# Designs tried in a protein design run: designed miniproteins, single chains, continued (3). Part 93

Each design is a single chain, and the fold is of that chain. pLDDT is the mean over its residues in the fold that is shown.

## One batch from the design tools (miniprotein)

Design m11233
Fold by ESMFold2-Fast:
Structure m11233 (fold): chain A 65 residues (1-65)
Amino acid sequence: MSEEEIAKRLSEKYGLSMEVAKQIVELAKNSKLSPVDIARLLSEKYGLSFGTALAAVVEAQQLLI
């Protein structure tokens, strides 16, 4: 699945904008942070609930490999 397809899936499933979904995919792929730390960063930056951010990050990581 392409990064664009993953972002679309996250956008639709979690009610995120495409810009936020793309950022989640980028961080899931390239960041050395744990999923918990990425989720906290996204929650603080975009006002997402921690649970939504964590679920989206974990799903993105699973779809990437």
Scores: mean pLDDT 83

Design m11234
Fold by ESMFold2-Fast:
Structure m11234 (fold): chain A 60 residues (1-60)
Amino acid sequence: AKATGVLKFDSVEEARKAAEAAYKVPGVLAVKVDPEKKEVTITAESEEALKKAKEAALKA
């Protein structure tokens, strides 16, 4: 089953860097950035892949 999560950042630049880091994680299917809300929406093939993608995004 697919898993989806949303992360919020302080700036659009941080959100973009986080999105790039998340997209590099195996099992990530899609990453979207909302520049107005400064949010990154991550869709992954599994909850495990989503967890790894969120960890990568927060370390960016």
Scores: mean pLDDT 82

Design m11235
Fold by ESMFold2-Fast:
Structure m11235 (fold): chain A 80 residues (1-80)
Amino acid sequence: KLKEFYEFVSKITDPKALEVLHYFSLGYLSLLPKELAFAGIESKFDLKYPATYYQEIFDKEGPIAAVKKILEDLGIKVEF
């Protein structure tokens, strides 16, 4: 799963998308709970839906799907 996430990140060149991924990675890949990572993203970026909505996508569909949805809802166009 980490390899898939790094392969996904390597395809992204948009600066705003990379900033979202940086904050996501601090929570997801570090010792912070994912709930704090999503709350941090919600606080830093004006998300369309509450952090819990993206956490549910993470739990059901995985980290890549959750990040794609965050980027999409922020209006960032990235092909994956």
Scores: mean pLDDT 69

Design m11236
Fold by ESMFold2-Fast:
Structure m11236 (fold): chain A 89 residues (1-89)
Amino acid sequence: AKEEVERLLQAARDLAAGRPAELTVGPHPEDIRRLAEVLKEAGVSGRELAAEFQRLADQAPHPGARGLLRGIADTVRRAEELIEEEEKK
């Protein structure tokens, strides 16, 4: 879980630096649920992670990379919301 988060952050940093990287985090509910589980297992704040992806998006020189990183930041925020909902159940 923590290793997976670190891998995602490294890929995001590479994209923000203009280097090629494979980074796939879909906007679908299943992808959001998987990310929520990873965040819970890793003990990582979804709010802090979303802020990091947003910061990297702002640094990215390519429109495609910026859009992708912003989309991931949004997905991470939704995962944080899902964690709150599931703790309620």
Scores: mean pLDDT 74

Design m11237
Fold by ESMFold2-Fast:
Structure m11237 (fold): chain A 78 residues (1-78)
Amino acid sequence: SLRAQIEALIEEELKRHSEPEPFSFEPEALELMVDFLLRHPRGLAAVPPVVEAAVRLARQAGRRTITVEHAEAALAAV
């Protein structure tokens, strides 16, 4: 399904940015991103820039966990 593809791409992109410290999503933040990306006109192509923005915002906040607030800001940036 498209949802499963989006979830898999989010996980793969997050893993790519998780060196040296691992990054993770709050469950609600992941759900928000998946639901938004399912309705995004760029589809799967929007996943990498959104994950990169979310990681950057979490890193700027000194966090390794991407919160709902980080996810909302990342989605607004794409």
Scores: mean pLDDT 82

Design m11238
Fold by ESMFold2-Fast:
Structure m11238 (fold): chain A 56 residues (1-56)
Amino acid sequence: SAAEAMREAEAEVVRLLARGEISAEDAPAVLDKLVRERSGLSLEEARAAAHQAGVT
């Protein structure tokens, strides 16, 4: 689901930040990329889809 893809992408971004593999400045772009790879949707589209499904 879009909500699941977004949650998994957010968890991965947190791991990458904790390891120092990405900067905080790069995190939003990396999050959008991971959400697209997992769901085929942009981060904004995935958030809208999750909201419509009643899941945050």
Scores: mean pLDDT 77

Design m11239
Fold by ESMFold2-Fast:
Structure m11239 (fold): chain A 90 residues (1-90)
Amino acid sequence: GSELNKKVKATPELRELLKEITDKDEMTLSEVITALGEYVARKGLGDPEDPRVADLRGTKLGEILGVDRFDFSDYDALVEALKKHLEEVE
């Protein structure tokens, strides 16, 4: 949807985590989701039976976002979780 093209800025803690993937301070919500997917892959957090699912329990990402699990096929739940940690930019 159009909201995926919206420019956002991550909270300082989330931004520092995302710097492992990208040097961008401001990015679209779609780019944030992509960077999170790359982070999950690098840390081996993906479920080998379902690569759309990640277990975030005991991870820094899970602690920052307050979630135990990401389902990358459930964009509504992802957007809802991320909105609390993203600031809209002009």
Scores: mean pLDDT 77

Design m11240
Fold by ESMFold2-Fast:
Structure m11240 (fold): chain A 85 residues (1-85)
Amino acid sequence: MRISVAAVVAYMSGGSRETAEKAGEAMRKLAEEGRVLTLEELAEVFRESGMSEEQARAAARGVAMLGGHEDRADPEGLRKAAETA
């Protein structure tokens, strides 16, 4: 099983480990594509992975903070979060 920092935040907010694993895989693909995402766009990705809107927003904030941002997730932050296992 793979656990990222964003996944830990989602799990503490009531998410499942399976949801966390899917979120990690999604983040890795977005990072490889070189995408820059707003917190709302990243939260939508996490929601599609099975998180609630509140859990998804908490996870998105965590990923942004790993990249040194509050309002966006850059490819480096996404890659770091996805590789944390």
Scores: mean pLDDT 69

Design m11241
Fold by ESMFold2-Fast:
Formats: structure tokens, sequence, C-alpha cells
Structure m11241 (fold): chain A 83 residues (1-83)
């Protein structure tokens, strides 16, 4: 299945990912629902938003919105691959 391929790719990529990147992707892939995955991933990213916003010339609010939209899209795709 496409989800199985995605999980296999994640396992293969783990050694080259940062601890937070691993945690975010693991939360999305292992969540029972898309909403659960997004909320867990957002909680993991929250401590990084201030620094990332400064680096990208965005407000924390704008970055939080962009991150949530991206995570919701990815979580929905993962949910569809489970069908």
Amino acid sequence: SELEKLRAAFEKAKPSLSPVERAVLEALLNAETAEEGVEAAMKLLEPLFEEEAKEHGLSVEELRKLARERLEGLAKLIEELKK
C-alpha cells in the first residue's frame, strides 16, 4: 500500500532526520485520526515557532497558521492512504 511505502521511507530516512522532524513525522504516521496527528505535531513544533518566524520574516501567528495548514494537508493524505 502507499501508506506502507511511506512508512518504509520514513524508517529509512530516520538516521538523517533531526529529533523534532522524527517526532513530528512519527506523530502524523502513527495517529489514529488526522486531527490527533496534527494536534500532536503542532504541540511538538510550538517551542520552535518564535525562532523560525524570525528566520523566515513571518509573525508567530502567520507561521503557526502556515504550519497547521501544511500538517492538515499531510494528515489528510495519510488518512486517505489508509482507505
Scores: mean pLDDT 78

Design m11242
Fold by ESMFold2-Fast:
Structure m11242 (fold): chain A 68 residues (1-68)
Amino acid sequence: MEEIKELVEKIKAGEVSEEEAKKYVEYIENGDEELFILIYTDLLMKYGGLSEEEAKKKAEELFKKIKE
């Protein structure tokens, strides 16, 4: 949970590196864009206190850093 909160804070600040972001996609999502956005939107709402719209935008920004 603490690790998820730290990740959420980095995403909110736009401080997640491309390498760090790629590691999370490779490990968790196998590159599924829709599932990645869904999961990170939920995490940002629950642990980051963001609105659904803000959370989706941040999740999409993170995924764009990961694209091959």
Scores: mean pLDDT 66

Design m11243
Fold by ESMFold2-Fast:
Structure m11243 (fold): chain A 63 residues (1-63)
Amino acid sequence: MSEEEAVKALEELLKQGYSGSLAGAAVVTRYGASGEAAQAAMDRLKADPEGRAILEAGEKAGG
């Protein structure tokens, strides 16, 4: 899985109500992303203001 595909998968999982940690784990286990690709995708979301807002909303909604 590419970094761009991992970013899209993370955004979709976060919008579904997964917390950032659960979304990251799901991208690896369900979508077959490498840990490196999942980490790079998470870093990209944290660098983007909209991505940070999605992550913060997910962390508040999920465990």
Scores: mean pLDDT 75

Design m11244
Fold by ESMFold2-Fast:
Structure m11244 (fold): chain A 84 residues (1-84)
Amino acid sequence: EEKIIKEIFELIDELEKLLKDSDLVNELRKAIENKDFDKAYQLIEQLEDRARQVIHDPKEMQKVFEILDRLKSLIEELKKIIES
């Protein structure tokens, strides 16, 4: 659990640097801290939409979506641990 949470927050920090959008990223951090996985998934969709609006470089877009996909995987792992 602690290792997964640490990896999630490290990925969120990378995402903040790429998107330069602290508000959505901070809401995602709060959702993870509160174990609100439904809200976390909604915020990831909002971050995907935000990336499409602000990132025009294909390589940066690929990096953002790789981070978002990894976040979804780690959130699912965390959810399974908590719900087990």
Scores: mean pLDDT 81

Design m11245
Fold by ESMFold2-Fast:
Order: structure tokens, then sequence, then C-alpha cells
Structure m11245 (fold): chain A 91 residues (1-91)
């Protein structure tokens, strides 16, 4: 897949940020994401915590919660979602 090749060509941090924000973390296991990015699960966990300030499971729960609430018109949840996206991309 051209998208997989492009993702692997990105710096590791940027590739992880794109996977996180695109919701692919919800579709793929930690093992599959580590294999895709060519890193150990330990390296992935460390980078994810540095990137988001959360564990993968904590981030997935917060992302799903914010997406649901923002989709229902919660402006506070939308502002928090935008801030999370900006923080992940800036990290």
Amino acid sequence: SARVAALRALPLREALAELALAGYLLAYSQRQIAELLGVSRRTLSRLFRRLTGLSREEFERELLRLLFLAGMGDEEARARLDALEARVRAA
C-alpha cells in the first residue's frame, strides 16, 4: 500500500501522531502498530506516552469520548479535541 510506504518513510514520531489522530490505533493492536513502524512495543509505549502524555488505552478512551461528545455538539469537548490534536502534532 502506498499509504503504508509513505507512513514508514515519515519520522517515527510524525508517523505515530498520524496513526493516533486518524483513529487507526482503534483498529490495530499495539503489536501490529509496533510492527508497522518497525519498533519494539516498549519503544512504541514510551513514544506514545511522550507524544500524548497518556497510555495507549487512556488515549483511546479519551479520543473516543471526545469524538462522541463533539459529534453531539459539545463545544467544550470539541475545544479539548482540537487541543489534543494540536498537542499531538506539535510534539
Scores: mean pLDDT 73

Design m11246
Fold by ESMFold2-Fast:
Order: sequence, then C-alpha cells, then structure tokens
Structure m11246 (fold): chain A 89 residues (1-89)
Amino acid sequence: MDEELLKEALEKIKKIEELIEQMREAVEAGDLEKAKELAGEIVELAKEIGKLLEKLKDEEYKEKVLKELEKLDKKWQEVGELLREAYEK
C-alpha cells in the first residue's frame, strides 16, 4: 500500500537526518572513523529509500519524499565537505 511505503520512506529520512547530525558531531570531535562509519549507514539507508520510491505509484507521495530528500541532500553535502576538509588539514 502506497501509504505504508510513504510512512517507511519518511521514517528512513528521519533516521538519515539523525545520522547526519551525529556525523557532524563526530567530525567536530575529530572522530573521523566514526564519521566514516555513519556516512556508510546514511548511504545504505538512502539506497533503501530509492527502492521504496520505485515501488510508490502515487505521484504526490513520490513528490513529498523527493522534497524531503532534497533538503536532506543539502545537509549531507555540507557534512561531507566538513569531513573532506578534516582529512585535508
């Protein structure tokens, strides 16, 4: 059911947002190993959301998930840049 797929996708998006915040804290603390581990978890959850999007038939639900992912992608890129800068310094 598309409503269940939407709910699952939004729950995974919330989990990624939490992991991005934890990754940022790890980078700020100088724990680059933890930051890399969290990055791996984020990528894996993003792939799972991609599979859910392929199963969603409701275009409004797809658009809602994509908008949330777009906001999340900006935060992800910012934290990824912080991690890269930490390795370069």
Scores: mean pLDDT 82

Design m11247
Fold by ESMFold2-Fast:
Structure m11247 (fold): chain A 97 residues (1-97)
Amino acid sequence: MKRLRIEVHVRASGLTGEQVAALAESAVVDAIRDLGGKLLRIEAKPIGPDEARVTAEVLLEGVSPEEAAQAVKDYVIQRLEDAGATLLSVEARAEEV
């Protein structure tokens, strides 16, 4: 299993930064679970009125950092759209640590 650090930066209109942070956090948790990974640490922060950052450390097997970042991004997009938000930006990156 590889240890990855994942960072997500998301902005959406129609929700508060606190709501964006909570939804993005739950989406990251679900993405890591569905990838068969283990969540070691997660931090979700509102960083603006409609903006949040999520940082996670995870153990994954057979998944590249790029694949992990894309899966997390897709889950965050779906979760926010399902909540009725208008997505303004989503960035996700992952690196081995």
Scores: mean pLDDT 88

Design m11248
Fold by ESMFold2-Fast:
Structure m11248 (fold): chain A 69 residues (1-69)
Amino acid sequence: ASEEQLKAAAEALKKAAGVSEEQAREAAITGIRMGSGSGGGAKAQNAGGVLTGELAREAAKALRDAGAG
């Protein structure tokens, strides 16, 4: 994803979760890596905790909304 899409996803996550811009950006990057859907992402979720899955869905949705009119 482009840097603009990462910023858009980060701002959406910041607005939804009330987290800092840095945290939202890291979550958006993690969500993109997990959303690109090779099975390693699912194992990272199980090791990293429940929050990663929700952030991945929200990041994917924000990117779709930023790219789809």
Scores: mean pLDDT 57

Design m11249
Fold by ESMFold2-Fast:
Structure m11249 (fold): chain A 58 residues (1-58)
Amino acid sequence: MITPEDIVEAAKKMGIPITLEEAEEILRSGGAYLKDGLPLDEETQKKYNKIFEEAKKK
């Protein structure tokens, strides 16, 4: 099972540090990220999707 901590570690390895709460949001949305109910820019969303996919490989 993928955990929020797995996503935080994947992000750290990619050089994109995120908080545990952000990792939980990424996990809940399947790689789409919302902050204050609004989506982040496409480049940031792509990076978060890559983090989520990297976390799945464990």
Scores: mean pLDDT 70

Design m11250
Fold by ESMFold2-Fast:
Structure m11250 (fold): chain A 100 residues (1-100)
Amino acid sequence: LVDQILKSLKLAEEAIENGDEDSALKYLNEADQALKQLEKNVNKLPPLTAQNIFHNLALSLLKIINLSKPYPLVHKKALQLFQRASVLDGVYAIRVALGL
């Protein structure tokens, strides 16, 4: 799942750089579906592993957010995915700190 999300985000980044808004949105929607599956199973992962995954996803999405500013639908989708990844990064960081 993580590799699938990262691959979809990389393809979205490349589509944005090429001005292909439709492909960028398609790849972000594919990343969203894979992220939903990861979110359902994240409780099965060690908290530190989950934090590292969501932290890396948030960083990748931040780059896409900055590149997608000319494309409102792509930009909105990237912001929504970033918010979810960023919240989970924070939640698992707290769990790691508390030994939960």
Scores: mean pLDDT 85

Design m11251
Fold by ESMFold2-Fast:
Structure m11251 (fold): chain A 79 residues (1-79)
Amino acid sequence: MTRLTVTVEGSTISRISFAIATMSLGLEVGARVVSVSGDDVMTITVEHDSEAGMRALAERIREYAELLGLKVEVELAVD
């Protein structure tokens, strides 16, 4: 199983908007949203059995963060 953890900093609107976008992108690839937490720093965790799909998702999330100019950390763990 592959787990993707996304951590985002910014204004409340930026964090909420990015979290929604991250969850939407995850759902498009069939990933399961495991948790969403945090106030000043928001953390979203998604899981899927496809390592290749999760690597592609991580790249899409990073590109989206760069496009928006947001400070985002993306971590991928494979079990």
Scores: mean pLDDT 78

Design m11252
Fold by ESMFold2-Fast:
Structure m11252 (fold): chain A 58 residues (1-58)
Amino acid sequence: SGADEAREAARRAAEEHGLDEETRERLAKGSQAMAESGMSVEAAKAMGRQEARLAAEE
């Protein structure tokens, strides 16, 4: 599903940024929830990638 695609994209982005498993799962769930709530899959994926970048800057 589109929500699963958004989840996987967010998880991959978090993994690429070297984030821990807890953060990866949190971001993946967030992106999935955004897609399920009516956000486009493309927008949910973009938001997940942005959140991964911001988390990596902490």
Scores: mean pLDDT 82

Design m11253
Fold by ESMFold2-Fast:
Structure m11253 (fold): chain A 79 residues (1-79)
Amino acid sequence: SRKAEAQARIDELLERLEEEMRRRLAEGADFLEVAREAGTRFSRELQRLIDEYELSPAEAAELESEAHARFQAILDALR
């Protein structure tokens, strides 16, 4: 389904963002700067994915809520 495909793309986005954040932190980057930049990229890419898959408002809200919670968990784990 389109929802399942969107979920898979969100999973890939979150994995990619975590890898990039971990790499930058290992290189000595400031956590708050890394988190801010990743947050901006996450919001932009998440909105693009929701628009691309033409999900219903209810499906979009559900995936967006879950994705935001998962992104916050990644930030908390990296701190």
Scores: mean pLDDT 87

Design m11254
Fold by ESMFold2-Fast:
Structure m11254 (fold): chain A 92 residues (1-92)
Amino acid sequence: SVEQRLAMLTPEQRERVLKALNEASEKEKKILETLIEDGWMTPEEIAQKLNLPVEEVKAILDKLVEKGYLVKRQVAPGEYEYMPKELYDYLN
């Protein structure tokens, strides 16, 4: 669950994640919660899980990266995976 994942984080990291969730739109919140639970996911995997258009998911993901809530990594040419920044920092 999201709660179990957040329990792994420091209190400071958890506060930053909760702030991001509280400031997010409903679609942004669903994407953030999905990434908190599942870890590294492509836009296509998120779009399939949440039944959202992949281009809308990509736009939201890049916006959340710009805000500092997510990290982005290239897994193949033109293909990317995303993860919550605080969870990434905890694990690395």
Scores: mean pLDDT 86

Design m11255
Fold by ESMFold2-Fast:
Structure m11255 (fold): chain A 99 residues (1-99)
Amino acid sequence: MPTVADAVRELSLGNLEKALEIAKELIKQKVPGSDIVALVETAIARGELELALEIVDEAVKAKLLSPEELEELRDFALSLGAEEFAAHVEKLLEELKKS
């Protein structure tokens, strides 16, 4: 089965569709939220913000990300100037706190 390292490798090669396919399989297997955070942070650092958004949305839908992990991703995105990604994560945080 693919690993987080496999997804990071595909990201590094620019194979975004394959990286997303692997990320979705990892989410289906319910990997730790910390593994998803590491993958999303790698995507943000590479400027692949749309991919990062898709991975976060799928992981939140699968209930794999805690509010603390979402706050980490928001703060990381802001540190790199990814303001639109940070705003999306903040909205997900507010929705989780209301549920």
Scores: mean pLDDT 86

Design m11256
Fold by ESMFold2-Fast:
Structure m11256 (fold): chain A 83 residues (1-83)
Amino acid sequence: MKKIEVEVLAETKDSYTVRARVTLEDGTEGVAIGSGKTLEEARKQAIEDAERVANELKKAGKKSILDVDTVGDINARALYLAA
């Protein structure tokens, strides 16, 4: 069973920013930040990205997103700080 946790990091009139943490059945964790004009959109994007990261870490035999290199400086920093 996958465990999915979502935390709202920022909420404004125009956007939501959320952090999603997905823990796979073997304990591998993926973390991602998502943003959207609605809470549902931000959550969905963050969860999908977190699941992808968790599955890739599992394939590599790793347990943490801290070993993942992200695309772009801002995205890399945001994802790393969320972990």
Scores: mean pLDDT 69

Design m11257
Fold by ESMFold2-Fast:
Structure m11257 (fold): chain A 120 residues (1-120)
Amino acid sequence: MLLKNRIKTEADELIESYKAQLERAEAEGDEKRVYAYKTFIYIAEALKYLADDTPENRKKAVEFLKKAIEYARQAGLPEETIKYLEEAIKAVENGDFDKAIENIRKALAVAGEYLGTRPP
């Protein structure tokens, strides 16, 4: 599979998984987990856009990462998660795809550890 197609498929699978977790958190009334899974969904959506390096997709990825930061703050996720998402935005704006993906993975790892969940 081409790297582009692999990233899109993995991101779609993550979105479906996080939506299932979001539905469970909503049913349980766990507001902090609701915002945490919304954060993860927006990060995965940003990854889909970053799979194709175009100016339009970079702009979309930045929009989704900014929404992820908003939900991360509402979820009370560690400041390290927010820092990595901010570095990912900076990398996207500089056209540095590899650094953007690295920082996104670090953000997900820190957030996953905080929630006691395995990062993707």
Scores: mean pLDDT 81

Design m11258
Fold by ESMFold2-Fast:
Structure m11258 (fold): chain A 98 residues (1-98)
Amino acid sequence: SRAKETAEKIANEFKKKLEEAIERARSLAERARALGDEETARELEQAVEFGEKKLKEGEELKDNPGFAAGLYLTGLLEVRKAIGRGERRIAAAEAARA
């Protein structure tokens, strides 16, 4: 149906955005660790783990694209939140060293 096709498209878009957010969070965790900020690195790594869990759960529910989309979105929102916090902390730490 058109509704199922729309849900599949949305699920695929959220999945892609979640995968991209996970890679960005990993990169930021490496930067935080290089700056000696182990707390920020650990928080970003925890967000990556949560996002990966939501990717797996969404893939297991692939035949129910509306539910899969919700799982990918839940992961995306949590990872994006961690990225925002991490970016602010990294910027502050870099500014303090300049």
Scores: mean pLDDT 90

Design m11259
Fold by ESMFold2-Fast:
Structure m11259 (fold): chain A 77 residues (1-77)
Amino acid sequence: ADAAVAAAVAAARELARLRIEYLKKTYGMSEEQIEELRAKAEAEIAALEAYLRAHPEDAPALLAALEAEIAALKAKM
């Protein structure tokens, strides 16, 4: 259970990192905009981790969905 939760949280963080990288490269976002997105992503990841610790049974399905989004985003980069 804990391993699946940790993997889902790690995937969510990687997805957020790739999204920010894509936006920076594609749209030339300012450093202030990038820092705002990072702060928002960290808050959302913390909330996700808290949710998955309460509902660890949801972690495998969420991990699969996050991995699919990561693969789709990497294909665009």
Scores: mean pLDDT 84

Design m11260
Fold by ESMFold2-Fast:
Structure m11260 (fold): chain A 94 residues (1-94)
Amino acid sequence: AEVEITAKVVSDNRVEITLSGDEEAIKKAREAIEAALRAVGGTVVERGKNSIVAEFPGKSAAEALAAVKAALEAIGAEILEEGENSIKAVLKVE
């Protein structure tokens, strides 16, 4: 199954990650993403139905987004689009 991922800067050091796909695939993707975010120094501060907000203490918005990109790439996500304040990616989950 594939999960579409959109990461967007929502404040100075916070990035919101929104997931779209099959419910079970989203659950698996969420666990992998949260672990990867912690590995790059992120703290999960909010959880929505299909979203995660991560905070990166001491980082700028650009540094926080770069850390999210590195986390997504570390779990095998393919980066599809990259903007100044956003990333779109896809993750295959089994």
Scores: mean pLDDT 85

Design m11261
Fold by ESMFold2-Fast:
Structure m11261 (fold): chain A 100 residues (1-100)
Amino acid sequence: SMSITQIIAQVELEIYKKVYEYLKSDPSLSEEEIDEKLQELLEELDKLHEEVSAAIAAGASREEVLKIIKEKAREIMEKLEVPQEVIDETLEKIEKIFEE
C-alpha cells in the first residue's frame, strides 16, 4: 500500500497533468500564456502541499485530507478556467488514488 506522502505526490502530479493537457489542447493560448498558467498552478500546488502537510501534522484523518485536497483542487482548476468536465474527471481520479 502507498504511504500518505506517496498518495499526496501522485495527487499533485495528476492535477498538474490534467491542467497541462487541457492548456496544451487550447489553440487560443500562446506558449507564454501556458507557461504563466503552469507557474500559477505550481505556486497553488505548493500552497496545497503546505496546507495538507499542516493538517496531517495536526492529526487530520485520511477522509479530512481528501476533503481538503478536493476542495483546493477544484478552486485551483476553476481559477485557471479549466472546464467543469475536466475538474470532475480530475477529482474522480484523486478519489481513486486515495482508495489505494
Scores: mean pLDDT 86

Design m11262
Fold by ESMFold2-Fast:
Structure m11262 (fold): chain A 67 residues (1-67)
Amino acid sequence: DERERRREERRDRILKILAARAGEYVSYAFIARTLGISQATVRRLVAELREEGYDIAEEPGRGVRLL
């Protein structure tokens, strides 16, 4: 499924962004701009990563970080 593959690719790119920031918070706006998608889509993909077992923390006003 091409849609599933694109979703997996986007999740992998989010993980790479978070890993590159060494546990620092990354804003949804920055991730959305970098991937060329909406902030709502970023929130959905982050939720999917958390469902897969990745330890991702969210803080209002800061964004998300990999634990």
Scores: mean pLDDT 83

Design m11263
Fold by ESMFold2-Fast:
Structure m11263 (fold): chain A 70 residues (1-70)
Amino acid sequence: SLEDEELIEEMKKGLDEAFDKMLKENYSEEEMLEQLELWKELAEERIKNEKVKKEVISYIEEKGEEFKKL
């Protein structure tokens, strides 16, 4: 639904802002990956909408792969 798409977009934007902040504050690759795992766990527990959950977790995993290449 439109509401699901809007929520996914908002969550991805929030994640992007958090990633940018961690990079600006010189988080290590290890610290960054630990934070991503925490966000993934929170998404699994807190997001009840399966479509939103799947998209958010997938996005977190993509960010983890990007950091491994840095």
Scores: mean pLDDT 81

Design m11264
Fold by ESMFold2-Fast:
Structure m11264 (fold): chain A 78 residues (1-78)
Amino acid sequence: SELEKEKEKAKKLVEALREGALDLLDKIGASEERKQEVEDLTEEALERIEKAESVEEIKEILRELLRRLDEIFGNPIE
């Protein structure tokens, strides 16, 4: 179905985003707490995508994830 294909695509995007975000956090010397926040947010997003009942719900989950990741990267410790 279209919904199942969009879920698979979204899960791959979230996994890639998680890997890239964690690599970037490691390179800038971010705390283990910040790295854990990314792990938790992306795991939550994957679980929500799996349970999503529409393509619009998947899009909203992805927008929320991006907004929360922006908050992590937008708040420098210095």
Scores: mean pLDDT 85

Design m11265
Fold by ESMFold2-Fast:
Parts: C-alpha cells; sequence; structure tokens
Structure m11265 (fold): chain A 100 residues (1-100)
C-alpha cells in the first residue's frame, strides 16, 4: 500500500516525463510549420507540470487528460510523427498510474 507522499512523488515524476515528451513533440510540430499547435501543446504540458508541483492531484489529472486528448487529435493529423506517438503513450501511461 503506497503512502500518500509516494503518490505525490509518482505524479510529479509522471508530470515531468509528460512535459519532456510534449516539449519534443512541440519542437517536431514547429519543424512541420505548425507553430500554433506546438505552442498550445507546450502550454498544456506546462499546466500539467505546475499542477503537479503544487501537489494538486485533481488539477494535474485533468491537465494530463486535456493534453492526452490534444495529443491524440494531433497524432491523427500527423500519423507519421514519432514524437506525438511517444507523447500519447507517455500521457496514457501517466493517466493509468495516477488514476489507479
Amino acid sequence: MPKPTDDLELVRKEAEEVYEAAKKASESLKKLGDTVSAENLLGLAEAVLESAKRGDLESATESVKDLYDHAKYLSEKYPDNEELKELLETAQRALDRITE
């Protein structure tokens, strides 16, 4: 049985992994010329990181869901973008771990 402090540490770690994946995906989108989607994706990832740093598990979870939905949309728009696929997998993994 994990302690509440272990759950918060896990959420922070998952948020950092999601942020790094989103940053890579954002740079890939800028390379494709989609700067608006890149900036929106990075903004969502920043919200995830900030919520997790505050220890706001509910806001962090909602922010990861928003990021996942946006990444899913972009992955369908750019099916050959490996960074978007990695972000989608990372966000799904984070949601699975946070919501268990």
Scores: mean pLDDT 79

Design m11266
Fold by ESMFold2-Fast:
Structure m11266 (fold): chain A 66 residues (1-66)
Amino acid sequence: MKVSLGGKKGTVLAEIDDGDKVKYIIELDDGSIIEVYLPRKLKEGESVDVKMDLPPGTVKFTVLEE
């Protein structure tokens, strides 16, 4: 699954259900691995605003169509 985070593209490595939230492990195109918590699984074309621990703080998370 391809995604976009604050203008950076990445690939979902893992999707982990954790009660009422979902943890995504994402490898960005620059080789960085990040973790993002979402309130639910997203479908292709869906977007949510995500608060990250690092600046700029809030970024748009989008599931890209492949």
Scores: mean pLDDT 73

Design m11267
Fold by ESMFold2-Fast:
Structure m11267 (fold): chain A 88 residues (1-88)
Amino acid sequence: LAALAREAGEAFAAGDEEKAAELNERVLAEAAAVFPKLPPDEARVRLGDALLATGEAVLPSLTGEQRADAEAYLARARALRAELRAKL
């Protein structure tokens, strides 16, 4: 899932709207097929990983302040995720 989400983000960043839409539909189809079969916490982790992968793939299309803000947000998201796992 995360790999497909990253590829969809890369296609979007490259301006290939048709490929981005096709890959996004595939991501949604695989999520719909897999998530109901997973424990809720595992589904949440996989969704988080897919969102982080998409965000990272879009970063090259962002400029200046927007890119810096997105990088800071992703770093904080990873740190909070690691902290929550350590507390459990």
Scores: mean pLDDT 71

